# Designed miniproteins, single chains, continued (5), part 23

Each design is a single chain, and the fold is of that chain. pLDDT is the mean over its residues in the fold that is shown.

## One batch from the design tools (miniprotein)

Design m16770
Fold by ESMFold2-Fast:
Structure m16770 (fold): chain A 85 residues (1-85)
Amino acid sequence: TAAAEEALKAAREAARKRAKELGMEEIEEDSVSVQGNTATVTLRGRVGDKVRIITVTAVVENGKITISFAPKEIEELYSEALERE
C-alpha cells in the first residue's frame, strides 16, 4: 500500500541519517519488516572495531509520520557520557 511504502521510505531515511550521526561505516540493512502502516528497519555497521546495530520504526497514520529509535546501546553511550562528569 502507499502508506506501507511511505513508512518504509521514512524508516530507511531516518535509519541512514542516524547511522551517519553515530559514525557508522560499512552500513547494510540487517532486516526490514513492513506490517500494515508500520515499517521497521534495522541497520548494521561498524564504529571503530565494534559492530553497531540501530533499529528505526516509522508509522504512517492520517498523513502523519511518527519515527521511533530503539537501540538501547545509544542509551548506554549517553549514560557513559553522563558518568564521565
Scores: mean pLDDT 72

Design m16771
Fold by ESMFold2-Fast:
Structure m16771 (fold): chain A 61 residues (1-61)
Amino acid sequence: SRRATIEAALDAIAADFDVKLSDEERKALIDEGMALVDAGASLADAALAIAKKIRELKEKR
């Protein structure tokens, strides 16, 4: 499913950045990625948006 692809991409990106996401952060990022796909964005564009958000979280910590 598209959601499973977004979840897999999120988990891979978080691991690459060595960022531990809370359950709330993980859910919010998955929901945001799915909203982008539902609005007509590609899975790649949604994954890029998620990567940007995870990077911002890492820089804030």
Scores: mean pLDDT 81

Design m16772
Fold by ESMFold2-Fast:
Structure m16772 (fold): chain A 77 residues (1-77)
Amino acid sequence: SEEAEIEALLKQHPELNREALRLGREFMRKLTENAAKIEGLDLSDLPEVYAEDVALNTFLGMYEEAEEVRRKAEELK
């Protein structure tokens, strides 16, 4: 479970903040889900340039989410 993974990390690195780890784990899950979503797309009928734009826009959205999670995690220090 996510809680068990957080506890394992805290056991090895007690200096880490529990809530910041939880936010990081949630972000990594979303990142993985979005990556899988891109891989699951059937882009065979799209021009290659358009397929690249879809991938780029998805990664840009993930970057904005990452920045938001980083900001929130830093507030928990």
Scores: mean pLDDT 59

Design m16773
Fold by ESMFold2-Fast:
Structure m16773 (fold): chain A 67 residues (1-67)
Amino acid sequence: NEKGRKSAEAAVKAAEAGDGTAAATGGYEAMQSGASPEDLKKAVEAAEKAGVKAGVIGVRRALEKSE
């Protein structure tokens, strides 16, 4: 849904900025708002590309909980 997608996009932006904590928080909020696993997977990929290890772990956990 729209809320989940926006939260997932916020997680992507945070990951690209190197903010692992904000990326993890955004991923969790996306999960809570019903973001699709595909949207959360994009956030994980962004964190991996940015090299933000903490963000990768946090968003991946949110992805697992969304299912």
Scores: mean pLDDT 73

Design m16774
Fold by ESMFold2-Fast:
Structure m16774 (fold): chain A 94 residues (1-94)
Amino acid sequence: SEKVKQKFLEYLENLKPPFSPKHSLTDPEVVRALAAFALYLIDHLGLSKEEALEIVRRYLEKLAKQKYPDLSDEERQALVDETLARVEALVDAA
């Protein structure tokens, strides 16, 4: 939805600094930061788990394209899916 897109774009502009080039997408610090953000969306903004994880997924897809331009679409999607699964596990554990 356009509302979800707008929130996602605003979030991307605000999060540029925390993910340094030295961090992989599957880095535990990256996973924890994204899980904390997903929990913020759920607990403070009233989004469903599915809506919060969809925002995280779209962010990861854009970040993977920027960080790994030389990887295939399939290889980037595998990294996104692995990172998202780790984020979801932390959200479920909270």
Scores: mean pLDDT 74

Design m16775
Fold by ESMFold2-Fast:
Structure m16775 (fold): chain A 107 residues (1-107)
Amino acid sequence: SNFEKLVNLIKFLELVLTGETPPDPKNVEEALERLIALHERMQELYAQMPPELLAGRPRPLPPGASLLEKARIAAENLREWFKDAKPDSELMEEVEALEKIIEEKEK
């Protein structure tokens, strides 16, 4: 399911960025909130990198943007990151699942 793919994406990012595997999110809203927190952590790490390593730097999340607007920008950033850094079909399928969840919530 799209939700299971979103959970897999979040768990992967949590492991990479924090080294931890907290319990699975209970619903889509919790999953998106955790994705946004992980995305903010990625932006902090990129801000500490030398400029020459900022190819594929994530776009900043707008202050005061809605959860869905932030999630959309995070999805766009992840699509660019996975395309350029690791063209992995499994990770791209997880990003596509996130995009479908956002589209469904925007109805």
Scores: mean pLDDT 74

Design m16776
Fold by ESMFold2-Fast:
Structure m16776 (fold): chain A 64 residues (1-64)
Amino acid sequence: SEEEKKMIEEMQKALRQARDAGLTDEEIARLFARLSVEGAEKSKDPRWQEVGRRMREVLEREEA
């Protein structure tokens, strides 16, 4: 969909900026995970929103 393409483009831009800033692969992977959670939460599909909630829980647990 158009929304999916826009989300992917924004993710690619963020990844490029992270690499330019000298972030490691691990740091970039973490950034991508955060963007994926945000994308899922913004979805209009309740199933995708539920996946986003679960991913956020895992991400917060790992950051703690």
Scores: mean pLDDT 73

Design m16777
Fold by ESMFold2-Fast:
Structure m16777 (fold): chain A 85 residues (1-85)
Amino acid sequence: MKAKVTVTSSKGNSAEGIVENGSSKTLEVDGKKVKVTVTGNSKSAKITAEGDSSNTATVENGKSKTIQVVSNGETLTVKVTVEAG
């Protein structure tokens, strides 16, 4: 299982990455960092997105969800799509 992650700033700039199950990756857009952690099973993944604030979502396999986090005083939009692996 892996997650495709897109972090979008309020200015519309984006950064993308792939996070494997049991792993984390830090993505940066407009000098602002978000750490994304994926903990999944065969059915769903728990996604944790961490900046100055943290937020979590449970995403079913093959589905997408959007999480918002604050990093360096700005709200970033984190879109996560979970793929079977």
Scores: mean pLDDT 82

Design m16778
Fold by ESMFold2-Fast:
Structure m16778 (fold): chain A 83 residues (1-83)
Amino acid sequence: SVVEELLRTVLEILDRDPSLNLAQALAEAERRLIEERGIDPLDVEEAAALIAMDAYVRLRKPLAEIDAEEARRFVEELLERLR
């Protein structure tokens, strides 16, 4: 699914640059899926909105306050839930 591809791409971005917060990593992941992989922008935007809402509800803070370590744990847990 686009959600799973976006989540895997976030992990790849955070592995390369652990100084990024979840907001920055998610924005770069969206750009890559649209511009480099040719995925429909509307599908990517919908997937990103779902990830952002789940992060806010679960972690109770804005994406920009979720550091790379917490972001990795969140993304790995969400990927496990989606399977």
Scores: mean pLDDT 87

Design m16779
Fold by ESMFold2-Fast:
Structure m16779 (fold): chain A 78 residues (1-78)
Amino acid sequence: MDMKYQRAAGAAGKVLAEAGAPTGAVIAAASAAYEALKESGGDPEVAARAAVEAARKQGVELSEEEVERIREAIEEAL
């Protein structure tokens, strides 16, 4: 397992958990970010987009500010 991408995906999940997202949405977003990081070779924008899409599919409403925090958290963890 790539621990670096797992850590970055976990950082995206943490931002969602702090925003009050349900556990299912946090897990879905982290999984989506992890797969996106592996496929893109560590692109934080691609990973953030995947995490946001997964969270929104779980019914989570995200502001533009929260979307940017997710991207920053992934980038900082890489």
Scores: mean pLDDT 82

Design m16780
Fold by ESMFold2-Fast:
Structure m16780 (fold): chain A 67 residues (1-67)
Amino acid sequence: DLEQAVEDIEAAIRAMEEGDVAKAVGHILNATLIAERTGNPLIKEAVDALLKGDLERARELAEQLRK
């Protein structure tokens, strides 16, 4: 579910930029569940960045996940 994790991270970034907290939380939760199922440390780090409001770091990690 790597593709889904990247999609959720990017959607969470957009929702946070738009101030849509409910949408952001939903996408963050989905990414968190994928991180727990896969054990992928980059997904976990991206979730941590989103929770801290570090959208630039979250974008960098999403790009790394696409490689």
Scores: mean pLDDT 84

Design m16781
Fold by ESMFold2-Fast:
Order: C-alpha cells, then structure tokens, then sequence
Structure m16781 (fold): chain A 78 residues (1-78)
C-alpha cells in the first residue's frame, strides 16, 4: 500500500541519516550496521507506541521520531 511504502521510506531515510551522524560521533562503528540498527529500533518504537493505529499514523510517527533523533545527534556534533 502507499501508506506502507511511505512508512518504509521514512524508516529508511531516518535510519540512514541517524547512521551517518552516529559514525561521525563514533567513527569505529560500521555504517551498515548502524543503519540497520537505527532503522529497526525506529520501526520497533513506532510499532510499540502506535499499537492499533493506521499505517498512515505510523508513518507520521516514524517521520517525527526520525526527525527528533537526527536533531538530537546534530546537537551532539555542535
């Protein structure tokens, strides 16, 4: 569905951005491993916090949590 594709897109984008920032803070961490962990952690958090919600609401939550995680990591890099 379009909503599932949107959820996956936000998870993939956030996981990649979180991983790129994480390896700048912790350069010995494998980028691919960091990306997989970041995506999976975000998906698990969305599924646990948005139980019984629509895929559209889960996608919106994934975007929000992803943006918040990226912002927090950017603040560490300042």
Amino acid sequence: SMDQEELNRYLDEAGRRIAELTVRILPDIDLQYAERLSRDSLLNTVNLTEVGKSLKEKAEKAKQLGDESVRSLEEVLE
Scores: mean pLDDT 86

Design m16782
Fold by ESMFold2-Fast:
Structure m16782 (fold): chain A 93 residues (1-93)
Amino acid sequence: MGMSPEELAELARREAEETLRVVRELAEEAIASEDPSKQAALLTAAELLVVAAEFAVDEAVRAGGLSEEERRELEEKLEEARRIIREAKEKVE
């Protein structure tokens, strides 16, 4: 027994949107921090969230729950999250 394709798609949409929001918050906190250990921990947490969301999207695609257009939109959100992490890393170095 597993989740339906529609349930996996809804989970993927929620996780992609939540991940982008949380990654923005973690990146802003990392940039505002003067503690290198805190900066590293926040940016590592952000990267792990993106990996988890990418996995959720891939599972939904394999199950057939996402249209090609929806897959592209979610991938674009996760690419934006990765860009935010990259830019934050450059600012804290």
Scores: mean pLDDT 86

Design m16783
Fold by ESMFold2-Fast:
Structure m16783 (fold): chain A 106 residues (1-106)
Amino acid sequence: MTVEEFEELFRRAREERVIEVTDEMAALPYEEVERNTEEAVRRLLAETEDPRDRLLIELAAELLLKATLATRVRADPDDAEARARLAAVGERIAALTRELEALEAE
C-alpha cells in the first residue's frame, strides 16, 4: 500500500472510530508498512488539531503494524526481532488506548 492509501485508511479510522485490518493488509511486508505508515501518520497529524482524532490516527497505524508483525511471528516463531517489535507495539497500543479513555472521561 502507498502512503496515500494509508492516509485514506487512517482518515476513515479517525472519522468512523474503527479500523478493519484485512488478511491482505496483514500479509504486507512489515518494513514497507512501517515506512509508509510513519509518513502517512506524520502528514495526518500535521493537519489534525483534535487530541482524540490524533490518538485515533496513531492507534490505527499501530493496529496495522501489530497485524503485520503477528503474521511474521506466526510464519517464524523464532524471529526474536519480530517478537520484540510486536511486544513494543502492544505496549504503545495499550498506552494510546488509556489516553483515549482518559479523554472520553473528561
Scores: mean pLDDT 82

Design m16784
Fold by ESMFold2-Fast:
Structure m16784 (fold): chain A 78 residues (1-78)
Amino acid sequence: VNQQVDEYVNELTAIRYLTPFLESEIRLALTDLLEKDPGKAERFFQDLSIALKNGESPLPIIVDYHVQEALKLIKEVT
């Protein structure tokens, strides 16, 4: 998992500088997604890569990840 996370983050940082906060959030999300669903990790990485190449903020993609995780937890407890 660590090598795959490093590969994804290295590709993203080669496209555009990421603040330590954004890099940390991306690493955390990728680690979680790779353990649960590698296909979702790949989609998350591709969405970030496209946004960064277009000069767009990665924040909406990171926020969507947190919303989807929260919705899963809500479905499990309600």
Scores: mean pLDDT 79

Design m16785
Fold by ESMFold2-Fast:
Structure m16785 (fold): chain A 80 residues (1-80)
Amino acid sequence: SLQEELEEIEARLVELADQLAANIDKVAQEDIDKLKEILEELYREVQEALAAGDLEKMLQILVEKGKELIAVIEEALAKV
């Protein structure tokens, strides 16, 4: 279910946030810029879905962008 995917994404992001904080001074600027771009797209797309009243699409966007965010953070940490 979407709820189970969101719970899994949340748990993984919390774990990755702890690792990122421990290594923040070693993270490349290019990877920080990628994270900023994903977060900006997430904000824009969620806002658009909410304005349209499409809550199901909002949840789909959260899952998709959450997975993209996980992938970028994992790649950034692999370079440390």
Scores: mean pLDDT 85

Design m16786
Fold by ESMFold2-Fast:
Structure m16786 (fold): chain A 75 residues (1-75)
Amino acid sequence: MAARELAEEARRARDESIAAGTAAVQAAPEEQKPEKQAELQRTALRMSAIYLAAKFLAEGDERAAQAGLRMAELL
């Protein structure tokens, strides 16, 4: 039960981070848009990896969860 709640929290954190990053890209000057877009992509990938790890943990797949966490650390 706690693992499922953690996965849902990680999903919301990912969605919030993507929304904030998207707003930052839209508000940025043209010269800074590529840099902000790259930051958004990196954040989205990292947060998605964390969400997948939490989801696998909730499903009982501890090895897949650990692989997801290691991938998040590399992003």
Scores: mean pLDDT 80

Design m16787
Fold by ESMFold2-Fast:
Structure m16787 (fold): chain A 73 residues (1-73)
Amino acid sequence: MEALRRELRRLVEEAVAKDKEAQKALKEGDIKTAEELYKESQELAQRLGELVRAAPDPAAAARLAEEIAREVL
C-alpha cells in the first residue's frame, strides 16, 4: 500500500505540473510545446489508470487516487 500510494501521488503531481506548464505555453502562443506537454500529461494519466486497475483492490486504489487528486489540485 505505501509503495502504491507513493507512485500514485508521484504520477498525479507530475501530471498536474505538466498540465500547468502546457497552460503557460498556450498563453505564450507556443502551441507546439503545449500539445507535447498535454500529451505527456495524458500518458501519465494512462499509467495512473493502469496502476489502479492492476491493484489487488481496484476500487480502494481508485478511491485513494481520487483522494490524492483532491490534495494536489
Scores: mean pLDDT 81

Design m16788
Fold by ESMFold2-Fast:
Structure m16788 (fold): chain A 82 residues (1-82)
Amino acid sequence: SVEEWRKQTRELLEKATKSKNPVLRDAAKRALELMDKHGLTPEHVARFLEEYPGANETVLRLAKLIRDRRFDEAEKLIEEEM
C-alpha cells in the first residue's frame, strides 16, 4: 500500500539522518522535512534524492531502493554508512 511505502520510507530516512556519510545525512534530513511539512510521496522523495546537489552513489542507490520498495536492501545500505 502507499501508506506502508510512506511509513517504510520515513523510517529509512530517520535512520539515514544519523549516518556518518554527510551527504546521505543531509539529504535524508531534508527529505524527511519535506515529507513531514509538505507531504512528499515516496516517489517524490526518490526524485528529490536523485536530484540532490552533490548526491553520491549511496544517495542515488537509496533513491532507487525506495522507488523499487526494496526496504531490507535500503536498510542494509544505510547501516553500511553508520
Scores: mean pLDDT 87

Design m16789
Fold by ESMFold2-Fast:
Structure m16789 (fold): chain A 94 residues (1-94)
Amino acid sequence: SMEELEKLKKELIELFEKAAEILRELAKQTGDKRYGALADHIRHIVELIKKGEMSDEELGMAAGLVISTLKEIDPELAEKIEKVVKEIVELLKK
């Protein structure tokens, strides 16, 4: 259970880092500062997760924001994040 949860959190971190890279590139290509700000926010969330400073509830809320944003940008990445989050939530309820 705990080993599975840590593995899923690590996978979520990797997916968030990929999301941040995509958004940073979009900020550069479009000049839209909103994408750059979201990339910085995601990287801040990743650091909080790595330091154990983010609750599981806060992680769920952060993931929801990232998923909703990515659905129009990279739907495959959004689906991967959503799947990992659902697996984390299921483990936390047991």
Scores: mean pLDDT 81

Design m16790
Fold by ESMFold2-Fast:
Structure m16790 (fold): chain A 62 residues (1-62)
Amino acid sequence: SEVEKLEYQLKQLDEQIKEVNRRIEEARAAGDEEQVATYQRQLDILNEKKKEVEKKLEEARS
């Protein structure tokens, strides 16, 4: 179903967000501010994608 497809996409995005957050922590511990900024931009993009999937999921459930 569309709901199952969107739930799968949400799970994939959550895993990607966790990985990027881990990379930010590693880069911060290493003092690599440029890499922190790069991963922060990637995190922002993933959070935007997550919001769109969550919106579609709400619409598909109503």
Scores: mean pLDDT 88

Design m16791
Fold by ESMFold2-Fast:
Structure m16791 (fold): chain A 69 residues (1-69)
Amino acid sequence: DDSGLVALAIREAEAGGDVEELLEKIRQHTAPENVPLLELVVRYAAGDPEARKQMEALLADSRAGAAAT
C-alpha cells in the first residue's frame, strides 16, 4: 500500500499541505532502499528544484536505457 500512500503524499505536496505524517507512514511500510526514491518523488511534487533535477535525470536515464534495449 506504499503506492497509495505515495499518491496521497504527492497530492498533498502539490496542494501545499503537510506531508510529514504521510512520509512517516511511507518509511514504516516501505523497504529502506525504496524510501529515498519515494521521498524524492514527494519533494519533486512539492516543487523542490534539487528534487526536480534528480527526478528529471532518473527519467532521462530510464528512457535512454529503454531506447537502447
Scores: mean pLDDT 71

Design m16792
Fold by ESMFold2-Fast:
Structure m16792 (fold): chain A 63 residues (1-63)
Amino acid sequence: QMSEEEAVNKLRQVWKEDTDSETKKSYIIGILSDFPVSAKEVLKELLPEVKDPELKDFIRSLL
């Protein structure tokens, strides 16, 4: 059992430590999009690390 803030922070940690593919990044962003208010600052932080233009546009639509 995990709070929204704990879930968002855990996803941020997984991104920073274990995410080396655009597919994994897309999956993490998909989960973060379910928590748009709690994830807003994390999404802003992760946006410049995304290489896929479609995924970047999706993140921008959430901000």
Scores: mean pLDDT 77

Design m16793
Fold by ESMFold2-Fast:
Structure m16793 (fold): chain A 99 residues (1-99)
Amino acid sequence: SEDEKKFLENSQKAYDYLRQGKYYEAGKYLGEAFKIRIEKNVKTYSPYIDYILFYELPLLSKEEQEAFLKGVEEGIKDLSPEERKAVLTTVRTVYELNK
């Protein structure tokens, strides 16, 4: 579907920005992907999200992780407070486990 395509395109853009060292922009596009998933009930798997959360994000410095997290906050700003907390908790938990 078009929503699945937009979800995959946003998660790929997040990965591409992350590879460029553009952590805020990477977070923003990952946040947009999560927003699409939640608002449109997208169930599609994205390998880019797994690469970001399990392999790339844990290797970043705390400052880089915080810049990424600020980007995620911007990408999900239109979600409900409960949905925003769930997304941010998920992202934060991954890098906290790498300390």
Scores: mean pLDDT 86

Design m16794
Fold by ESMFold2-Fast:
Formats: structure tokens, C-alpha cells, sequence
Structure m16794 (fold): chain A 79 residues (1-79)
């Protein structure tokens, strides 16, 4: 799936640029960074969460998606 690959690559780029091993972003942030619609991003993130590649949590009424570098790299090998 090209959409899921683009999202995974965008999240890995964030980790590389920020020198981090954990990324946490909202649907709106990922949509802005990838150029995809929020609906497209939301569907792809739910699919990635269902396969345990990412996790989600709600903070102050906003849902954030959380992933480790290792989980994102493993997910790319399955796409």
C-alpha cells in the first residue's frame, strides 16, 4: 500500500531529523507533512494500528499516534 508506505517514511524522516526513537503526531500533523487528506491519513493509521505497527492515545480530546523507529522499520518490510 503506497499510502501506508508514504506515512511510514514520513514518520521515519521525523525521527531522523529530530534525532529521536519515538514519534508522536496527530492526524492533522501527518496530513500536513505528507500532503494527504486527513481522511486518507486516518484510514491508513487505523490499518497500521490494527497490525500493531503504531499505537494511539487521546490527550486533552486530541488523538495522537505513537510509534518507535523499530516498529516503523518492521512495518515497511511487510508492505
Amino acid sequence: DETRRRILESLLETLEKENKDIVEKSVAEIARETGLSQATVSRALKALEKMAAIASREIDGVRYYIATRNALEAALEYL
Scores: mean pLDDT 83

Design m16795
Fold by ESMFold2-Fast:
Structure m16795 (fold): chain A 79 residues (1-79)
Amino acid sequence: MKVVKRTLSIEMDESEEKVRETAQTLLDRRDEVAALVPEIVAILDAEVEGNTLILTIEFASEEAAKKWEELLEERRKKL
């Protein structure tokens, strides 16, 4: 399957310091996190802008990437 690279922006109801801790934890444990989520092949990067976590992820398929983008958009609309 063609691996798809996407950058996702996730607004968190947390302080910038907490979001930064989350980003660092994801980077430190990225292989473990990827192994737990079949749709994710690799977590390439995690950046923080205020309360927003910016993840660069390789997905197993275009369908997986689209599903995650739609899920995050729905979640964002409820915030």
Scores: mean pLDDT 76

Design m16796
Fold by ESMFold2-Fast:
Structure m16796 (fold): chain A 117 residues (1-117)
Amino acid sequence: MEEHMPGAVNLTDEEFQKLYAETMERLRKLDPELAERFQALVEKLKASGDPSLQEVVDTLLLMLHWAVKYGTPEQVVEAAREAVEALEALLNGDYEKFVEHTRRVFRIAREAVNRAL
């Protein structure tokens, strides 16, 4: 079946670093343990050099960044937890859980943006 994931993105190194720094600054103030878990997973996945894994990391970072920028503290922590669970599932080969947690990150980001506007 020829399904591309809607909204998948590829970030430049400069775009990634900017969004990552902004996301980690707020997340680390709200939940430093969750921030460390997210950082460790991002570093592991980027170290793989796999373009498909890079696209996944870029997409989740963009969605998490939107939740962090526009969300309440509770929405930020919830979105970050779902992003961590998605990346952990991906590393464990659990594609079903990866998709489920990724959809939750997307939903929280969308709700945060819609509430702020």
Scores: mean pLDDT 81

Design m16797
Fold by ESMFold2-Fast:
Structure m16797 (fold): chain A 91 residues (1-91)
Amino acid sequence: MEEVERALEEAIEAGLLADERFAAGDILSATGYALRAIGEGYQAALIMKKQGYSNEEIGKVLLEAGKRAESRGARTAARALNGIGEGYLSL
């Protein structure tokens, strides 16, 4: 779970940087950080899958991480984590 928590925190941090770069008009850097946030979210899901968690459990953890991202104002990370979480719940 420590590796999962680290990946989710990295997703939130990357999402915050994406939001900051977007506000500054740096679309290229914002896109790079947004892709990193998505990648770290998927890495958390993949680590959980390797550890034997169900798609429902993975989806729930990612949606909870999305709520934490929202509470921190990390809009890009919240969208990424919620999207991935909903995707896993749909499988």
Scores: mean pLDDT 89

Design m16798
Fold by ESMFold2-Fast:
Structure m16798 (fold): chain A 94 residues (1-94)
Amino acid sequence: NPEFEEKLEELEEALLNQDVEKAREILLELSERNLTPEEMERLRNTLERVAIAAPERTLPVLEAIAKTLDEFNEEIAALIREVLAATRAFLAAV
């Protein structure tokens, strides 16, 4: 799905640029789409890769978005919580 892949690229850029509003907008759009299991896996892999590569940039954005998790579907909300927890655990272990 080319549109989905473009949204993942935009999300990665928003996270790296610490653009909370853009990252939240993209995640809300994806939340409304009823993603397939394979699309959810690609989203998870993208978030985890970016968070591990640039935790100092990514962590504040995810923490800001985590304050409004009730706006997302349960799958996206759970994913954001898991990536945030994993990123914090990674930083604590280093």
Scores: mean pLDDT 83

Design m16799
Fold by ESMFold2-Fast:
Structure m16799 (fold): chain A 82 residues (1-82)
Amino acid sequence: SNPLTPTQQEVLGIVAQTVGLKSASEVDLSASLREDLGLHGGRIEQLRQKIYEKFGVYIPSSDFPEDTVGQLVDYVESLLNS
């Protein structure tokens, strides 16, 4: 497995903050945002807002990856380093 980039590590930190975990290390990359972390409705909107505030990129709801944490961190990395 490749190590996470600084951007991917920051996205993990934002996910942890949004779900009330103590640190990014408590977030599993294979976890479902909806099923495992309970991110739906207003909580997914909070996550999108925090990503916008941190990186200056707004991800439309239609383009926001909800399947796994790993897919989300890879997607944000691709937006900043493409």
Scores: mean pLDDT 81

Design m16800
Fold by ESMFold2-Fast:
Structure m16800 (fold): chain A 110 residues (1-110)
Amino acid sequence: MKEEVKKKLEELLKKVKDAAKKGDIEAIKKSLDGILEIFKEAVKKGDKELELEAAKALVEAGDIVAKDNKDPEAIQIALDKLMEALKVSEDKESILLLIGGILRLIGESL
């Protein structure tokens, strides 16, 4: 995996964590959208390695929102973004990771 992509995903994850702690739902949504765009571009290009790394970042972002924010609206936004990624995913490992993340978010919303 290229260092630039890892750094970009790490920067977006840091933004999710900072926004979650501040209760900034719009910033959470924007940062999740950034990770989702990297995921969708990877799928479009057939880049399975990048798709998997972006899936890992989306799942981690959802887990961060559930842990640090716990706002039902923020959890629903994270769930919606992971569901969008799942709908376009073509990689089995990415699909399984996204399903796991979705199930954890559903558990946190109950």
Scores: mean pLDDT 83

Design m16801
Fold by ESMFold2-Fast:
Formats: C-alpha cells, sequence, structure tokens
Structure m16801 (fold): chain A 74 residues (1-74)
C-alpha cells in the first residue's frame, strides 16, 4: 500500500527531527557552559565548515529520507 509506505516515511522523518532537536539542545548547553568554545564553534560554522561529523550525519540522513519520500509520493 502506497499510503502505508508514506506513513512509515513520515514516522522516520519525525524521528530524525527529534534527534536533530536533541543535538541542537546539547550544542546550546555546551555553548552556555563554555562561552569560549561556543564562539570557536560559531567561527567554524561561519566558514561553512562543520567539524562535527555527528551533526552532518543527521542532516544527511534527513535528506535521504526526503529523497525516499519523493520517490514514494508517486
Amino acid sequence: SRQRGQQYLQISQQRFDRRRQFMDDGRRRAQQSSPVVGQAITRRMRLGASGNGIDSGIVRGQREMDRMLDRFRR
């Protein structure tokens, strides 16, 4: 069933969204605990380079889910 397949993909996307939010919260807390470290991270992000492989992995996973959804939306 195509409709059932889309529901499974939506659930997976929700899981990725929650995971991403958890990671963002963790990063924000780290910045509050260590302002110097937080500023260094901000500088690297400004260069468009992320040294954090975990965050890039989550973003990539969500993009893959979007691609799968596009395939199944038909």
Scores: mean pLDDT 59

Design m16802
Fold by ESMFold2-Fast:
Structure m16802 (fold): chain A 91 residues (1-91)
Amino acid sequence: KEKEKELEKKALKLLFETYDTDKDGKLSFEEFYEAVKGMVTFDMSEEEEKEYIEKLMKKYDKDKDGKLSFEEFEKFVEELREEGEKRAKER
């Protein structure tokens, strides 16, 4: 479990750094939007997708700076994974 989480963290960091185009160690709205599009299938318009991403950023932006740190991004992805695991455990 520890080893698996470390590999996931390394993969997330690589993904994060790929979308962190200005290398400031944080994801802007546009960078986060592109990252999430790779992880989540949307069945809505681009404007609705952006509104949804804004809501996600507000949820995980702990320091209220309008950007996501790697820690905040990792927390988002971890919670997505935990929800999937919860459903598997319930069945």
Scores: mean pLDDT 70

Design m16803
Fold by ESMFold2-Fast:
Structure m16803 (fold): chain A 66 residues (1-66)
Amino acid sequence: SEEELRRLARRLILLLKEEVMKLAEETGGTVEIENPSKDIVKITLKIGDEVKEITLDLDKLVEELR
């Protein structure tokens, strides 16, 4: 079950990355995706004068799905 939750969490992260990239393209913004560690994804989205940062922790996401 934990292995299934980790697969689900990875898929959710992938879907979020795809949606953020699509949003950036539609708005003329830019997106930067970084992996500060193997289980942490940092997404930086810039639209006009606004910069938004989202940090996703795989272990925290798995805990939320329990």
Scores: mean pLDDT 81

Design m16804
Fold by ESMFold2-Fast:
Structure m16804 (fold): chain A 94 residues (1-94)
Amino acid sequence: MSLTEKIAKGLAQVVEILEEMLKNKAPLEEIVSFVEWVVRMLEHLLKTEPGIPEEVKELLREAVERLREAARRKDIEGALEIMRELVEKLEELA
C-alpha cells in the first residue's frame, strides 16, 4: 500500500469516527475538539513525513485551512464534507 493509500485509509476511518459521534449525539464541544485534533494531526503529517507527494501535500494544506475555518464556525456538517472530499481526492491519486 502506498503512503497516499495509507493516508486515504486513515482519513476514511476519521470520517467514520466523526459520523459515529454525530449518530450517537456527542456534545458539540467534543466534536469540535475532534476536528481540531484532526487538523493538528494533518499539520504534523505535513511537517514530519517527507515521502508525501507534492500534489497530496497541497490537498492536505487546503483541507487544513478549510477544517480550521469549519471548527472556528462550529460547522460540523462542513467539516464532514471537507474530509469526505479529501478522502475521495486522495483515493483518486492512490
Scores: mean pLDDT 85

